# Ledger of designs, part 88: designed miniproteins, single chains, continued (3)

Each design is a single chain, and the fold is of that chain. pLDDT is the mean over its residues in the fold that is shown.

## One batch from the design tools (miniprotein)

Design m11238
Fold by ESMFold2-Fast:
Structure m11238 (fold): chain A 56 residues (1-56)
Amino acid sequence: SADAVALVRDILRAQEIDPARMSPQQREGLRQAALALDPALSEAEVDAALRELGAL
């Protein structure tokens, strides 16, 4: 979703994470942060946003 992409992008910028170089631990940490910030999002929507941004 557009909301998931916007949120994931904002977290990546705030934490200065390069999506192309994310570790599995950073990816899991981002999923947890995104779900905590927007409980209406699913893990599947967060993962889809990560794929769109080149992080998965």
Scores: mean pLDDT 81

Design m11239
Fold by ESMFold2-Fast:
Structure m11239 (fold): chain A 85 residues (1-85)
Amino acid sequence: MERQKHIDRLIEKIKEVYKLRQELIDEANRLRENPGTPEEIARLGEKATEYSKLLNDIRIERGRLGLTVEELDKLANYVKELKKK
Protein backbone atom coordinates (compact mmCIF):
# COMPACT_ATOMS: atom_id res chain seq x y z
CA MET A 1 0.00 0.00 0.00
CA GLU A 2 2.59 2.61 1.07
CA ARG A 3 4.98 1.72 -1.78
CA GLN A 4 2.14 2.15 -4.31
CA LYS A 5 1.38 5.64 -2.93
CA HIS A 6 5.03 6.61 -3.43
CA ILE A 7 5.00 5.20 -6.99
CA ASP A 8 1.80 7.18 -7.73
CA ARG A 9 3.47 10.34 -6.40
CA LEU A 10 6.54 9.64 -8.55
CA ILE A 11 4.27 9.29 -11.62
CA GLU A 12 2.72 12.69 -10.77
CA LYS A 13 6.19 14.27 -10.53
CA ILE A 14 7.16 12.74 -13.89
CA LYS A 15 3.99 14.26 -15.42
CA GLU A 16 4.97 17.68 -13.99
CA VAL A 17 8.49 17.31 -15.42
CA TYR A 18 7.10 16.65 -18.93
CA LYS A 19 4.62 19.52 -18.59
CA LEU A 20 7.31 21.96 -17.42
CA ARG A 21 9.74 20.76 -20.12
CA GLN A 22 7.13 21.47 -22.80
CA GLU A 23 6.41 24.92 -21.31
CA LEU A 24 10.14 25.72 -21.34
CA ILE A 25 10.44 24.67 -25.01
CA ASP A 26 7.36 26.71 -25.98
CA GLU A 27 8.57 29.82 -24.12
CA ALA A 28 12.10 29.53 -25.58
CA ASN A 29 10.63 29.26 -29.10
CA ARG A 30 8.43 32.33 -28.50
CA LEU A 31 11.43 34.35 -27.28
CA ARG A 32 13.35 33.33 -30.43
CA GLU A 33 10.53 34.70 -32.65
CA ASN A 34 10.02 37.90 -30.59
CA PRO A 35 12.84 39.03 -28.30
CA GLY A 36 11.39 39.06 -24.80
CA THR A 37 11.82 41.52 -21.97
CA PRO A 38 14.47 40.93 -19.27
CA GLU A 39 11.58 39.96 -16.97
CA GLU A 40 10.38 37.26 -19.41
CA ILE A 41 13.93 35.87 -19.69
CA ALA A 42 14.24 35.84 -15.87
CA ARG A 43 10.93 33.96 -15.56
CA LEU A 44 12.14 31.36 -18.08
CA GLY A 45 15.23 30.93 -15.89
CA GLU A 46 13.02 30.41 -12.82
CA LYS A 47 11.04 27.69 -14.66
CA ALA A 48 14.33 26.02 -15.66
CA THR A 49 15.34 26.01 -11.97
CA GLU A 50 12.01 24.39 -10.97
CA TYR A 51 12.53 21.79 -13.72
CA SER A 52 15.98 20.94 -12.30
CA LYS A 53 14.53 20.67 -8.76
CA LEU A 54 11.81 18.27 -9.99
CA LEU A 55 14.42 16.11 -11.76
CA ASN A 56 16.48 15.95 -8.55
CA ASP A 57 13.37 15.10 -6.46
CA ILE A 58 12.56 12.23 -8.85
CA ARG A 59 16.16 10.94 -8.57
CA ILE A 60 15.98 11.03 -4.73
CA GLU A 61 12.53 9.37 -4.63
CA ARG A 62 13.74 6.63 -7.02
CA GLY A 63 16.56 5.86 -4.58
CA ARG A 64 14.20 5.79 -1.59
CA LEU A 65 11.90 3.33 -3.39
CA GLY A 66 14.84 1.13 -4.43
CA LEU A 67 13.85 1.42 -8.08
CA THR A 68 16.49 0.71 -10.70
CA VAL A 69 17.22 3.25 -13.45
CA GLU A 70 15.50 0.84 -15.88
CA GLU A 71 12.34 0.72 -13.73
CA LEU A 72 12.24 4.53 -13.57
CA ASP A 73 12.72 4.70 -17.37
CA LYS A 74 9.72 2.36 -17.80
CA LEU A 75 7.60 4.67 -15.62
CA ALA A 76 8.81 7.73 -17.55
CA ASN A 77 7.96 6.06 -20.89
CA TYR A 78 4.51 5.13 -19.55
CA VAL A 79 3.87 8.77 -18.53
CA LYS A 80 5.21 10.04 -21.89
CA GLU A 81 2.74 7.81 -23.75
CA LEU A 82 -0.14 9.06 -21.55
CA LYS A 83 0.85 12.64 -22.49
CA LYS A 84 0.31 11.82 -26.20
CA LYS A 85 -3.41 11.05 -25.70
Scores: mean pLDDT 76

Design m11240
Fold by ESMFold2-Fast:
Structure m11240 (fold): chain A 93 residues (1-93)
Amino acid sequence: SEAERWGRVRYLALDIKVKGDKAAVGLLVESVGLTPEEAERIADELAKQIEDGLREAGYKEVKVFKRVLPSDATPEERERAIAELKAEMDKAA
């Protein structure tokens, strides 16, 4: 409907770490006007595309870590999510 508000990704952070034939990816999605299920679907689709692209680029071991935050997420919650993603990527490398 033309009268409906758009749901959207307000903030997207992508971090990719590589070592030899290994890649670790951190993906943060912050949504506005989407249901939790819709936001998770978008994050899952993006994660899948990134994984497939890295495998096609020659990385044999690809791990994708993702976090989805709601529109009312605080700066502290965003910073925590980024820190958690970085920690998971460091363990994977």
Scores: mean pLDDT 84

Design m11241
Fold by ESMFold2-Fast:
Structure m11241 (fold): chain A 70 residues (1-70)
Amino acid sequence: KVEELRARIEELEAQAARAYEAGDYETLAELVRELAETRAELYRELGKPEAAQGDLALREPAVEAILALG
């Protein structure tokens, strides 16, 4: 499961980079939410729930900042 989560994070990061280059900030915002949730799940699997909570707490401010670009 940890390897699957890492692979998904890499895929989401690549998709986010493409969305950013395309100026598709709505898709970028959705991908940033998915990235935060996937990283939080990875941190829980690694026994670091505090890191998971930190990532989730920053999710909505990051999404708001991205949407403000569009």
Scores: mean pLDDT 73

Design m11242
Fold by ESMFold2-Fast:
Structure m11242 (fold): chain A 61 residues (1-61)
Amino acid sequence: GPEEAKRALRAAQGVLELLRSLGVDAPEARAYAERAIELARQGDGEGAMAYVKRALEILGL
């Protein structure tokens, strides 16, 4: 629902902000987080969270 999509959007934005603040060059994790933002904006909170989780796995989190 809309609340899951909003949470996923914030989580994906948090991943991108973390990568930027740490100066980490992680193009695969960035791509997953960017795709999560797209899905969240389309209302797909479940799909967005799946991509966020994959980005975090790539980062060892």
Scores: mean pLDDT 84

Design m11243
Fold by ESMFold2-Fast:
Structure m11243 (fold): chain A 74 residues (1-74)
Amino acid sequence: RVERNVEVLAERVRKLADAGYSPERIAEFVRRALAPFVGEEKATEIAEQVRKLLEQGKVDEAVRYVRDASLEAA
């Protein structure tokens, strides 16, 4: 179900950030993971916001944003 997939995605964003992946690489991962569920345009918008939050070091906020925005868009 979408809720489980979104939670798995949010957890992976945290793990990638903890592993030192760049905000750009994490955002691309989020865009690709979400596109089948919310469409390409919406996935790109969500990924761009995640990139900005990660660039600011706001990992917890980025994780929450992925969860909330993905569920809202589904």
Scores: mean pLDDT 80

Design m11244
Fold by ESMFold2-Fast:
Structure m11244 (fold): chain A 56 residues (1-56)
Amino acid sequence: SEQEEIIKEGLERLSKLLSPVEVKVAEKEFREYAKENPDPEKLREHIEKVLEKVQE
């Protein structure tokens, strides 16, 4: 699905910045967010905000 591709891309980017344990936690959070927000654009925005926070 489009949501799965967005999550995969976000997790690949996070894996360069975070430990495997933190990436696993982020994956769970992204999947829960996607269940509550069926709009792929909102999921992409959410993941970008998480990436910005991690990068500072």
Scores: mean pLDDT 82

Design m11246
Fold by ESMFold2-Fast:
Structure m11246 (fold): chain A 58 residues (1-58)
Amino acid sequence: MEPDEETRKAAEGGAKAAELLGGDREKALQAGIEMGSRTGDPEAAARAALQEGARAAA
């Protein structure tokens, strides 16, 4: 499904950004996928992934 693929890529991008900030990539990716599944919004998925990863950083 095209929307699911874009949402997943957005979540992965957010998780990678979170990892570069010293965050937990696995938790970030999980949060992004969850948000993307709920909203269908790639931007929301990326934001959730980045926020969760950053929260777990340091």
Scores: mean pLDDT 75

Design m11247
Fold by ESMFold2-Fast:
Structure m11247 (fold): chain A 62 residues (1-62)
Amino acid sequence: IDEVEILEALGRMAATLGDVRAAERMARELARRGALEAIRALRDLARERGHEEVAAVLEEVL
């Protein structure tokens, strides 16, 4: 199991639920590992779900 895959799964859950704090935490861990594409995917998911605050936080981490 890849750490990035686990972080992306947790981030996806946070983005789906609109949990801003959890999404930011997962995004910062993904950024530390250079997984910028995963953060972009989470940002796009948050926008699709209408969680603009989550999308804004993910954009700021990028």
Scores: mean pLDDT 83

Design m11248
Fold by ESMFold2-Fast:
Structure m11248 (fold): chain A 69 residues (1-69)
Amino acid sequence: SKEEFQKRLLRAIGRVLRAIGDILDAELRLKKAKEAGDEKAIKEAEKEIEEAKRELKEALEELRRLEAE
């Protein structure tokens, strides 16, 4: 139904926006960690960036599938 499609679309958009926010937050933490010379925090922030980028890719692929319908 149109309503079901709209709900899936909004959820997919929400996932994209959340992933972008997570990337920005992790990049800010990385910047602060580098300024402080905290090697452990640098590694943790880099891992968070990679995880958030993976989530963004998956969310964009979901959006692309919905657009193809």
Scores: mean pLDDT 87

Design m11249
Fold by ESMFold2-Fast:
Structure m11249 (fold): chain A 56 residues (1-56)
Amino acid sequence: SALAEELARRAEEAARPAGPAAAKTAGWHVQQLAEDGDLELAERAAERAGRSAAEA
């Protein structure tokens, strides 16, 4: 879905400072949560990916 793609894109961008492998993993994980209907968890996972990357 468009929302799942948007959340995955945000997670990938947020995790980019941790490197391309971490960014891809974050995007995939958030997309899976969104496709499973866990939109709240998907949004929180995207936020956490950004914070973890910033702290690395």
Scores: mean pLDDT 74

Design m11250
Fold by ESMFold2-Fast:
Structure m11250 (fold): chain A 69 residues (1-69)
Amino acid sequence: DPEKVLELLKELSKLIHEMRKALVNGDKEKFDELYEKAKEVIEKLKQVSGNEKFAERLLKRIDELKAKA
C-alpha cells in the first residue's frame, strides 16, 4: 500500500527532525526515546514495503545520528 508507506515515511521524517533537535539540545534521554520510536517505524516500513534493503538504509541513517549522540 503506497499510501501507508508515505504515512510511515512522514512519521519517520518528523521523528528524525525531533532527534536532530534533541542532539542540538543535548537531551540524551529524549534522543534515545525518539530513536526507539524511529526503529519501530522502520520495522513497520519493512513489513509494509517488503523491501529489507530500503529498511536497512533508513536504519543506517538513524544509526549515524545515534553515533553523534
Scores: mean pLDDT 84

Design m11251
Fold by ESMFold2-Fast:
Structure m11251 (fold): chain A 81 residues (1-81)
Amino acid sequence: MKEEAVEKIERAIELTKAGKDATQEIFDAAVLAQKALQEEGEEEKAREITRLLTKAAIANSQGDYDKAVEYLEEALKLLEE
């Protein structure tokens, strides 16, 4: 599940850099990351990743692709720690 969340975030970054809608990939990543981290007892980390992915989804939907990529990369870094 954690690896699947990473793959979804990486795909969302790819789509966002291409100027495409990544909202579904970001949503899927948030669900997968939350489940994986909650099973590991990392509730605070799960909350921060969900916050970053929510900000990324909003930025992507508004066409603010640079900010969306920044939030996605921050979430990916935190998830891989």
Scores: mean pLDDT 84

Design m11252
Fold by ESMFold2-Fast:
Structure m11252 (fold): chain A 86 residues (1-86)
Amino acid sequence: TPEYLKEVFERADEIREYIEKNREEIVEEISKETGVSKEEAEEALTMATLMFVYGLADEGASPEEALEKIKELAIELAKKYKEKRE
């Protein structure tokens, strides 16, 4: 594996750990802002993380920067869940 890919994977792991540390707070924010259940907010956060963590790691984002971006994306995804049901 090229050295730069190892660095990307390590950064992705750091981002995931930082998100996990702040998960309860982020889930409550998503639920409050979008009106979805906490379960749906958890799913939105998990999906946003899965979709974007490696891209943000590749761009050299800090865990703090990545958390804010992933939170924004999770809110958008949660709004889409609500719209699809309404």
Scores: mean pLDDT 84

Design m11253
Fold by ESMFold2-Fast:
Structure m11253 (fold): chain A 76 residues (1-76)
Amino acid sequence: SEALEVSSLDTPEAREYAELADELAKLLEENPELEKYGEEAVAEYLPEAEKVSSQEANLKLLIEVLKLALKKMKEA
């Protein structure tokens, strides 16, 4: 999967992505109903996703999506 491919990169951004993805997975394991906030975060970044052409820019966008998802889930 694209997420697994990204997390195999040995960069600071790939490490941040992996850490955020792990935190998200733990929250969803405890609170499966919070999945909808992840979908809302993705939807908010759809216009930015259309502008992303590089793997590095895509990874940074995914990190921002995860941060927003976690924020929404923690506020619920």
Scores: mean pLDDT 73

Design m11254
Fold by ESMFold2-Fast:
Structure m11254 (fold): chain A 61 residues (1-61)
Amino acid sequence: AGNERVRRVAEKLGVKLTDEQLNSDDDAVHELLGEAGRKKPLEEMVQGGHDGARAIAAALA
């Protein structure tokens, strides 16, 4: 569930995740999403009640 939420957020930002990144720590995903930057789609997912998106948005802030 958590990895699915993270993957959906990354897709909204136009970023593809590898199996290694999805199976690894949040640090790898955090670094990848940090490169893409904070986008409005991420903010919309946070407002939609996605806990995974909220965690990523908080980490990127």
Scores: mean pLDDT 53

Design m11255
Fold by ESMFold2-Fast:
Order: C-alpha cells, then sequence, then structure tokens
Structure m11255 (fold): chain A 55 residues (1-55)
C-alpha cells in the first residue's frame, strides 16, 4: 500500500536522524497508520517529508 511505501522510506532514513527526529518520525508513522481519510494521510505524509528533509 501507499502507507507501507512511506513507512519503508522512513525506515531507510531513520539511522540518519537524531534521536528526537526519530521519535517524531515514529509518531507520524503511527498517525499515518491510523489515518482514515485522505486528508489525514496527506498531513502525516507532509510531516514525515519535513522531518526527512532535515536529515
Amino acid sequence: SEKDKVIEMVNLFLPHLSPEQQAQAREEVERLRNAKTKEEMEEAKKRIDDILRQA
């Protein structure tokens, strides 16, 4: 699924993030997994993307 692809991408970048960024990324991944609407998914994806861009 699209969610699985995003989670896989996060896992690839996780070792390059600070502990604080890793915690935030994991929280947003949980939000993504629990997302029921396209809007919730897009918001979680955007926050994940913002975190990964700081890597």
Scores: mean pLDDT 81

Design m11256
Fold by ESMFold2-Fast:
Structure m11256 (fold): chain A 70 residues (1-70)
Amino acid sequence: SSEIEKLKKELLSKIKDEETKKLIEEGFRLMEQGNLEEAQKLLLKAYLKIKDEETKKLLSELVRLLKSQV
């Protein structure tokens, strides 16, 4: 979905920490591959590293949208 790709770009643009960006990118890749257990571990780790509430909410919304495509 082009809308999901836009939200993904927005999320990554708000994150300055390279480790957190990698966790999110790997987590989304694993979700797209159907590896939900490993994806959840990486995305939770990223979520806990994010300090900004708006960015946390955007990550949560993206995870919900991606889960609905499975």
Scores: mean pLDDT 81

Design m11257
Fold by ESMFold2-Fast:
Structure m11257 (fold): chain A 68 residues (1-68)
Amino acid sequence: FGKPTDEEILESFGLAYVGLGNTLASRGKYEEAAEAYRKAAELFRRAGNEELAEEAEKKAEEAEAKAK
C-alpha cells in the first residue's frame, strides 16, 4: 500500500500546525499560537489520535494563558 490514508494526511497536517504554533509562541504571538494548536487538535481528533489531540489542546491552553 503506497498511498497515505486520510488519517495519515490529517496527522501530518496536525503536526505542521503544532510546528507553526511552536514558532508563533517562541515569537510571543500567543493568540496566534493558540489558534494553530487548536487547529492541530481538531486534525488529530479527526485522525483518531486522542493522545496528540490532548497534547495540542494543552499547548493551546498554555498559549491562551500567556496571551492574557
Scores: mean pLDDT 82

Design m11258
Fold by ESMFold2-Fast:
Structure m11258 (fold): chain A 56 residues (1-56)
Amino acid sequence: SELEREIFEVEIELALKRMELGIAKIANAPKEEIERLEKEIEELERRLKALKEELE
């Protein structure tokens, strides 16, 4: 279904963003960049939760 495909896409996007955040932290990226990535991850997590609730 369309919804299941969107859930999968968001899960992949979230996994990649978490990896990016991990690399940024190891590389001692600027605090502003780390905070931006954390915010983007939080937004994706909220979106994923909403999509999963819609599937129910």
Scores: mean pLDDT 87

Design m11259
Fold by ESMFold2-Fast:
Structure m11259 (fold): chain A 119 residues (1-119)
Amino acid sequence: GPAREEAQRAVELARKALEYIDKAIESAKQGNFDEAIKYMEEAIKAVKEMGDEAVRSAELAGQPELAARVREATDKAVEYLKKAIEAAKQGNYDEAIKYFEEARRAVIELLRAATELLR
């Protein structure tokens, strides 16, 4: 049914975001920050799309407080990704990798919230 299809899309978007984050971490460790930034920008897009779908699902379920919580979790994940990009642009690879790992954890928590909501 629709709930299963939405859950599958959320999982696919989360996996895509995590794949981009993992590629960004690897690129950063190799000193390739231009490539790391490109992967982080793709991760931001995937996280926003996942968050929008989860918020819409919560609103349709009549759960405005849950929709707000999902929105906050999405914004937090995007903030970590933007901080990672800024650190990478400054040439601070240790700080960039730290924010990439924090973003990865935030995306995993958002995935858990989205899949719980969409079941």
Scores: mean pLDDT 79

Design m11260
Fold by ESMFold2-Fast:
Structure m11260 (fold): chain A 68 residues (1-68)
Amino acid sequence: MTPGELTALVRMMSGVVDSTSVPSKKELEEMLKRAKELLEQAKELGDRRGVEEAERLIKKLEELIEKV
């Protein structure tokens, strides 16, 4: 996966989360697991933008899980 592809995937996931009004807790937990995997891949690639986008997505998902 290239840095650009990783960043695009993270941004796409963030957009889906923003547009989905009521994802289930299980769906949020699955997305969180995937976002953490993307964060580790971004760190391995040295993709600073991918790291920042993945950390932002993780924080958003954790906040949503706390509310459900």
Scores: mean pLDDT 74

Design m11261
Fold by ESMFold2-Fast:
Structure m11261 (fold): chain A 92 residues (1-92)
Amino acid sequence: LASGRNVSATEIRLDLEVPLEAADVVLAAMRAVAAADPRVTVRETDTPGRFEVTVVADDRAAASALAARVMQAIVAALRAAGLDVVLGDLPD
């Protein structure tokens, strides 16, 4: 379903930079989340290994939960690719 404009919607935008070795695996993981939830949108940038993820939900708690799910999928994909990942803060 096409996203209708919601006046109470919360938007979170994540700017991600990943190693080129893991770019395909991370992109696939993010696209899998987006395919399961239409509130998640993934965009490739002009820079290899850089992606933008936009999460739109009806409230801040739902938007934050979706952003956390995307980040967990990315970490799992990076670890599956043999990379050790330490995340201090969410990009905001």
Scores: mean pLDDT 74

Design m11263
Fold by ESMFold2-Fast:
Structure m11263 (fold): chain A 108 residues (1-108)
Amino acid sequence: MKVATVIKTVEGPLTPEQLKSMIRELADEALRKAEELGADRATAVLVITGMTPEQAKANAEAAAPVLEEISRRDPRLTVAVVGLNEDGVVLAQAVARPDGSLTIGLPG
């Protein structure tokens, strides 16, 4: 099985409008790559760096409904947002999958 993966890294935190815009553009890019390559699946990952735990949680929670909306556009598409601190440690993540599942991982 071939998977087309597009990863974008940006310094955060992001506003809800910036999140929606970037997630949409990245999803469209991943689907375009999948079509060009004849891939069975597309994965779009937005990595947001330089956040505090509070900012990472807020960004993941704001991203979740956008990810769910966008992932419903194509059954091949997985969309994820990952929040990191300055040291590259994962603070939060939100993932929407083609089966309609949405997973949010937050630090305790």
Scores: mean pLDDT 80

Design m11264
Fold by ESMFold2-Fast:
Structure m11264 (fold): chain A 78 residues (1-78)
Amino acid sequence: SLEDRIAEVLKKMREAYLNGDKEAYEQAKKELDDLIRKPVEQIERDLKEGKITPEEAGRRLSEIMDAVRRARRRYGLE
């Protein structure tokens, strides 16, 4: 799931931070950004092309935001 993938990347970021591995931290941060950005961009394209309604787009965006929030809660992050 998206939640599990985000949680895995957040775990990598935490381990890199604790080990002082700045390169691994920056790479994990980029992976996190891509995991969130790519689904959002797909929703925006589908909406622009008339493939989904504004209501469906809002619903899918909420699912992404909920996945992010749940994954962050696993590690005590805001």
Scores: mean pLDDT 84

Design m11265
Fold by ESMFold2-Fast:
Structure m11265 (fold): chain A 79 residues (1-79)
Amino acid sequence: ANSAKVKIKNLTEEHKEKIAGLFGVPASLIPENGELTLSDSGQNSEGNIVVGSGTNTKKVVEILSKELGVEIEILEEKV
């Protein structure tokens, strides 16, 4: 399964709400440190978000960066 661990820099409460809304999950699943694992499969949990099968993780990161106006760093990527 494809997955990537990302770091959202300068994360605010407003950013947490927007990210939660974009993925259809509670904001409580978005950690305060901004570290998320984005996966194409599995179950949503704190710090672990399912973005859908066949989704290009780099494209998801680009969309999030543009929508939030923040820098997102890819820490680890598994294809």
Scores: mean pLDDT 75

Design m11266
Fold by ESMFold2-Fast:
Structure m11266 (fold): chain A 62 residues (1-62)
Amino acid sequence: SQFSPALLEHNNAVDEFLKKKEPELYEKLMKEIDEALEAGDWEKAAQLSAELYQKIADLLKS
């Protein structure tokens, strides 16, 4: 991977945060992203990833 270790660590921390706070929502979003990737729908996968990050931002504000 061309991603730096810091970027991979940040991504893991973000995923773990949502998984801990909203496990059902995390599982739903991850499944939908996986389904979109399997279907070759990169646009939908990108939109769902953006939704995941937005949800984390909303939780941090609460």
Scores: mean pLDDT 70

Design m11267
Fold by ESMFold2-Fast:
Structure m11267 (fold): chain A 72 residues (1-72)
Amino acid sequence: MERIRELGERAEEALRAGDAEEAIRYAREAARELLEAFLAANPDLSEEEKEELRRRHERTLEEDIRAIREAA
């Protein structure tokens, strides 16, 4: 959790500085760390299910980033 919180703080700092791309970079890393923490906390998930969740998460994350850039 501490690493995810630190990444979130850095994203906020970048936004305050007007650096949207830096903020997106930190937010992307935080989102990936959150997924890995979730997977680690759910040992009942099969390896195939974990890989599918990783693929889906990465796809959704890239779509969300694209939508944010298009809205800006």
Scores: mean pLDDT 77

Design m11268
Fold by ESMFold2-Fast:
Structure m11268 (fold): chain A 56 residues (1-56)
Amino acid sequence: SMAEAAREAVRAAVERLGADGEALDRELNRLSLQFPAEWELVVEEAGRLVRELWPR
């Protein structure tokens, strides 16, 4: 499904770019254009994964 594809893309982006906020923001903007119907999911999932994978 498109939602599953969006979640997988977000996880891959956060795993690679989570330490670089500017690079992550650019990739998330790109993903929001790739998955326009899922943009809220992209933003929400990214925030959750950053807290999980890149804790302070």
Scores: mean pLDDT 80

Design m11269
Fold by ESMFold2-Fast:
Structure m11269 (fold): chain A 60 residues (1-60)
Amino acid sequence: MVRESSAKILRKLGREGGVPEEKIEEAAKRILESPESDEEVGKVMAEQVRELGLSVPPER
């Protein structure tokens, strides 16, 4: 499922960026609990990555 894959990617990026694990888990929960469609959950993941202080290329 796209949500679970997005959460795994977020956790990896957060760890590489030195983000505290508690913030990573909160962001992952927001992705997994998102009411958005599979297509839109990718945008939610990108927003969470940016909020953690990580850089995401602006695409689409």
Scores: mean pLDDT 71

Design m11270
Fold by ESMFold2-Fast:
Structure m11270 (fold): chain A 97 residues (1-97)
Amino acid sequence: MKLSEEQFEAEVLEAFALIYATLAVNDKDDESALRAIKKAYELAEQAEKVSTDPGLVARTYRAVAEAARKVADQSTNPEIAEEMRKLAEELEAKAKA
């Protein structure tokens, strides 16, 4: 029972992280996209704390990292692009842990 509840909570957090990541990639405002990626990162960290499934945690971090790299590539603001690349590197490192 408890493990099923924790798994459900982790999957809900993964879903919200992916929603925010998708919103960021489709956002035309670089600062709004950055806030969405940061929210997705926070949700991925919450999923890691709740989940006992390393596969769920790793795939969530990878998806947010991929979104951050796409936003960096799309950004016309070099400071936001650099911050996005740094977040992607941190997320990729967490996915390997």
Scores: mean pLDDT 84

Design m11271
Fold by ESMFold2-Fast:
Structure m11271 (fold): chain A 99 residues (1-99)
Amino acid sequence: FPATPDLSLEELKKKVKELLEKIRKAKTWEERMAVLKELAAAVLSYAQTHATPEAVNEIARVLEEFFAELQANPDASPEEVAKLAEETFERVLALVEAS
């Protein structure tokens, strides 16, 4: 994963919001997956440096389940992918904040 040094929780939340908007604007499934992987990498990188090991493991599990659900539904609309992503990353950010 690319390192995101010196990222605050507020900056992470802003980055998540910006990347979620990019998912809705992405025209292909491949573009949407690239943005989602960037989101996951940013959150995991932040969690690895700022959260407890237990929180990192839970975040990784939530993200694994999310990507498995996407792979099971490759015909999902951009709107459906965006909604699932919003729900998933809201949960992930809550885990980071609680840590």
Scores: mean pLDDT 79

Design m11272
Fold by ESMFold2-Fast:
Structure m11272 (fold): chain A 66 residues (1-66)
Amino acid sequence: SEQAKDLVRQAIEELESELGSDTVALNLLRQAAELGNEKAKTLFEDALMGKMSGEELVAALKQLLE
């Protein structure tokens, strides 16, 4: 959904900004997952488990938007 993609865009902004918050980014990804975005759900779970770096997470989120 577009709403889920908008949440993903906001999560990327939070992760890339020096004034951003990783906690806010993860909450935005959780909301995108709850809206049925399956890729956002996978990335949220992998991030919580420490399976990827912040750079890898940002790259994967940008790929989700393509």
Scores: mean pLDDT 84

Design m11273
Fold by ESMFold2-Fast:
Structure m11273 (fold): chain A 70 residues (1-70)
Amino acid sequence: AREEALELIDKAGVLAALGRLDEAIELLKRAQELAPEASPHLEKAIEALKRGDIETALEHMREAAKLLEE
């Protein structure tokens, strides 16, 4: 579950950097379902991507990943 969420966050980061924002958002929504403890950071990342704010989204994705690494 947490490892799967981390893989989805990593893939979403790559997709966001490539400008594939809708696909990145979909992966982050799936990550939220697998790891609800990271949901506040992932929600902020999704909202940033909806605005096209890729830099802010990547920061929130990084914080979510850091929270899930144990």
Scores: mean pLDDT 84

Design m11274
Fold by ESMFold2-Fast:
Structure m11274 (fold): chain A 58 residues (1-58)
Amino acid sequence: GDGPGLRAFGADPSVLPKEDWARAAAAVEAASHLPPEERPAALAEVDAEIAALLASLP
């Protein structure tokens, strides 16, 4: 996906702890093994998780 969470994942690793990026990377890897029709939904969930973490920053 090209949502704000996944865009941040690719662009600036300093915005979240390395632990959160490692979890996101694992989720993206898991999504890559899904059928093509299911990958956008799985990636959208990862994007929403990252976006929620970014929105919770002070």
Scores: mean pLDDT 70

Design m11275
Fold by ESMFold2-Fast:
Order: C-alpha cells, then sequence, then structure tokens
Structure m11275 (fold): chain A 78 residues (1-78)
C-alpha cells in the first residue's frame, strides 16, 4: 500500500478537496501519509490519521480533519 500511496499524491488530492488551507493541508497530508505508511490500515484511515496527528503534535481539530481527509485519500488510491 505505501508504495502505491505517496504523500504528494494523497496530500495534493485532499488539499484540492478542502481548498488548500495551510492547516487543512497539513492535517490531510498527515492522514494520507498515515494511510500510505500504515501499509495495511488503508481501510481504517481515521485511526491512522489520529496517530499521525499525535506524532507531529496535532490538535483535536487536526485529528478530525485528518480522519475525513484520510478516508477520501485512501478511497482515491485504493
Amino acid sequence: MKKLVTVPVAGGLTAKVIGGDEYSEKGMRAAGVSAAQAGGTAEDPANAGRLVAIKFGGTDESVEKAARAGAEAAQAVS
């Protein structure tokens, strides 16, 4: 999975969906990266996004955005 889903692809796609705000891009990229790096949890991007948000010091806001963005990014590249 992580070789099929790259951070630029997942992040760019999700940023396009939300409109490309800086904080939104970071949250969405985190979700996309989490899905790609997880290598087997692409079907569970919400939980993956939460872990990534914690890793880079995200907030509850980032977790919510990451979860939604991850779901969309995972679907686009699954």
Scores: mean pLDDT 50

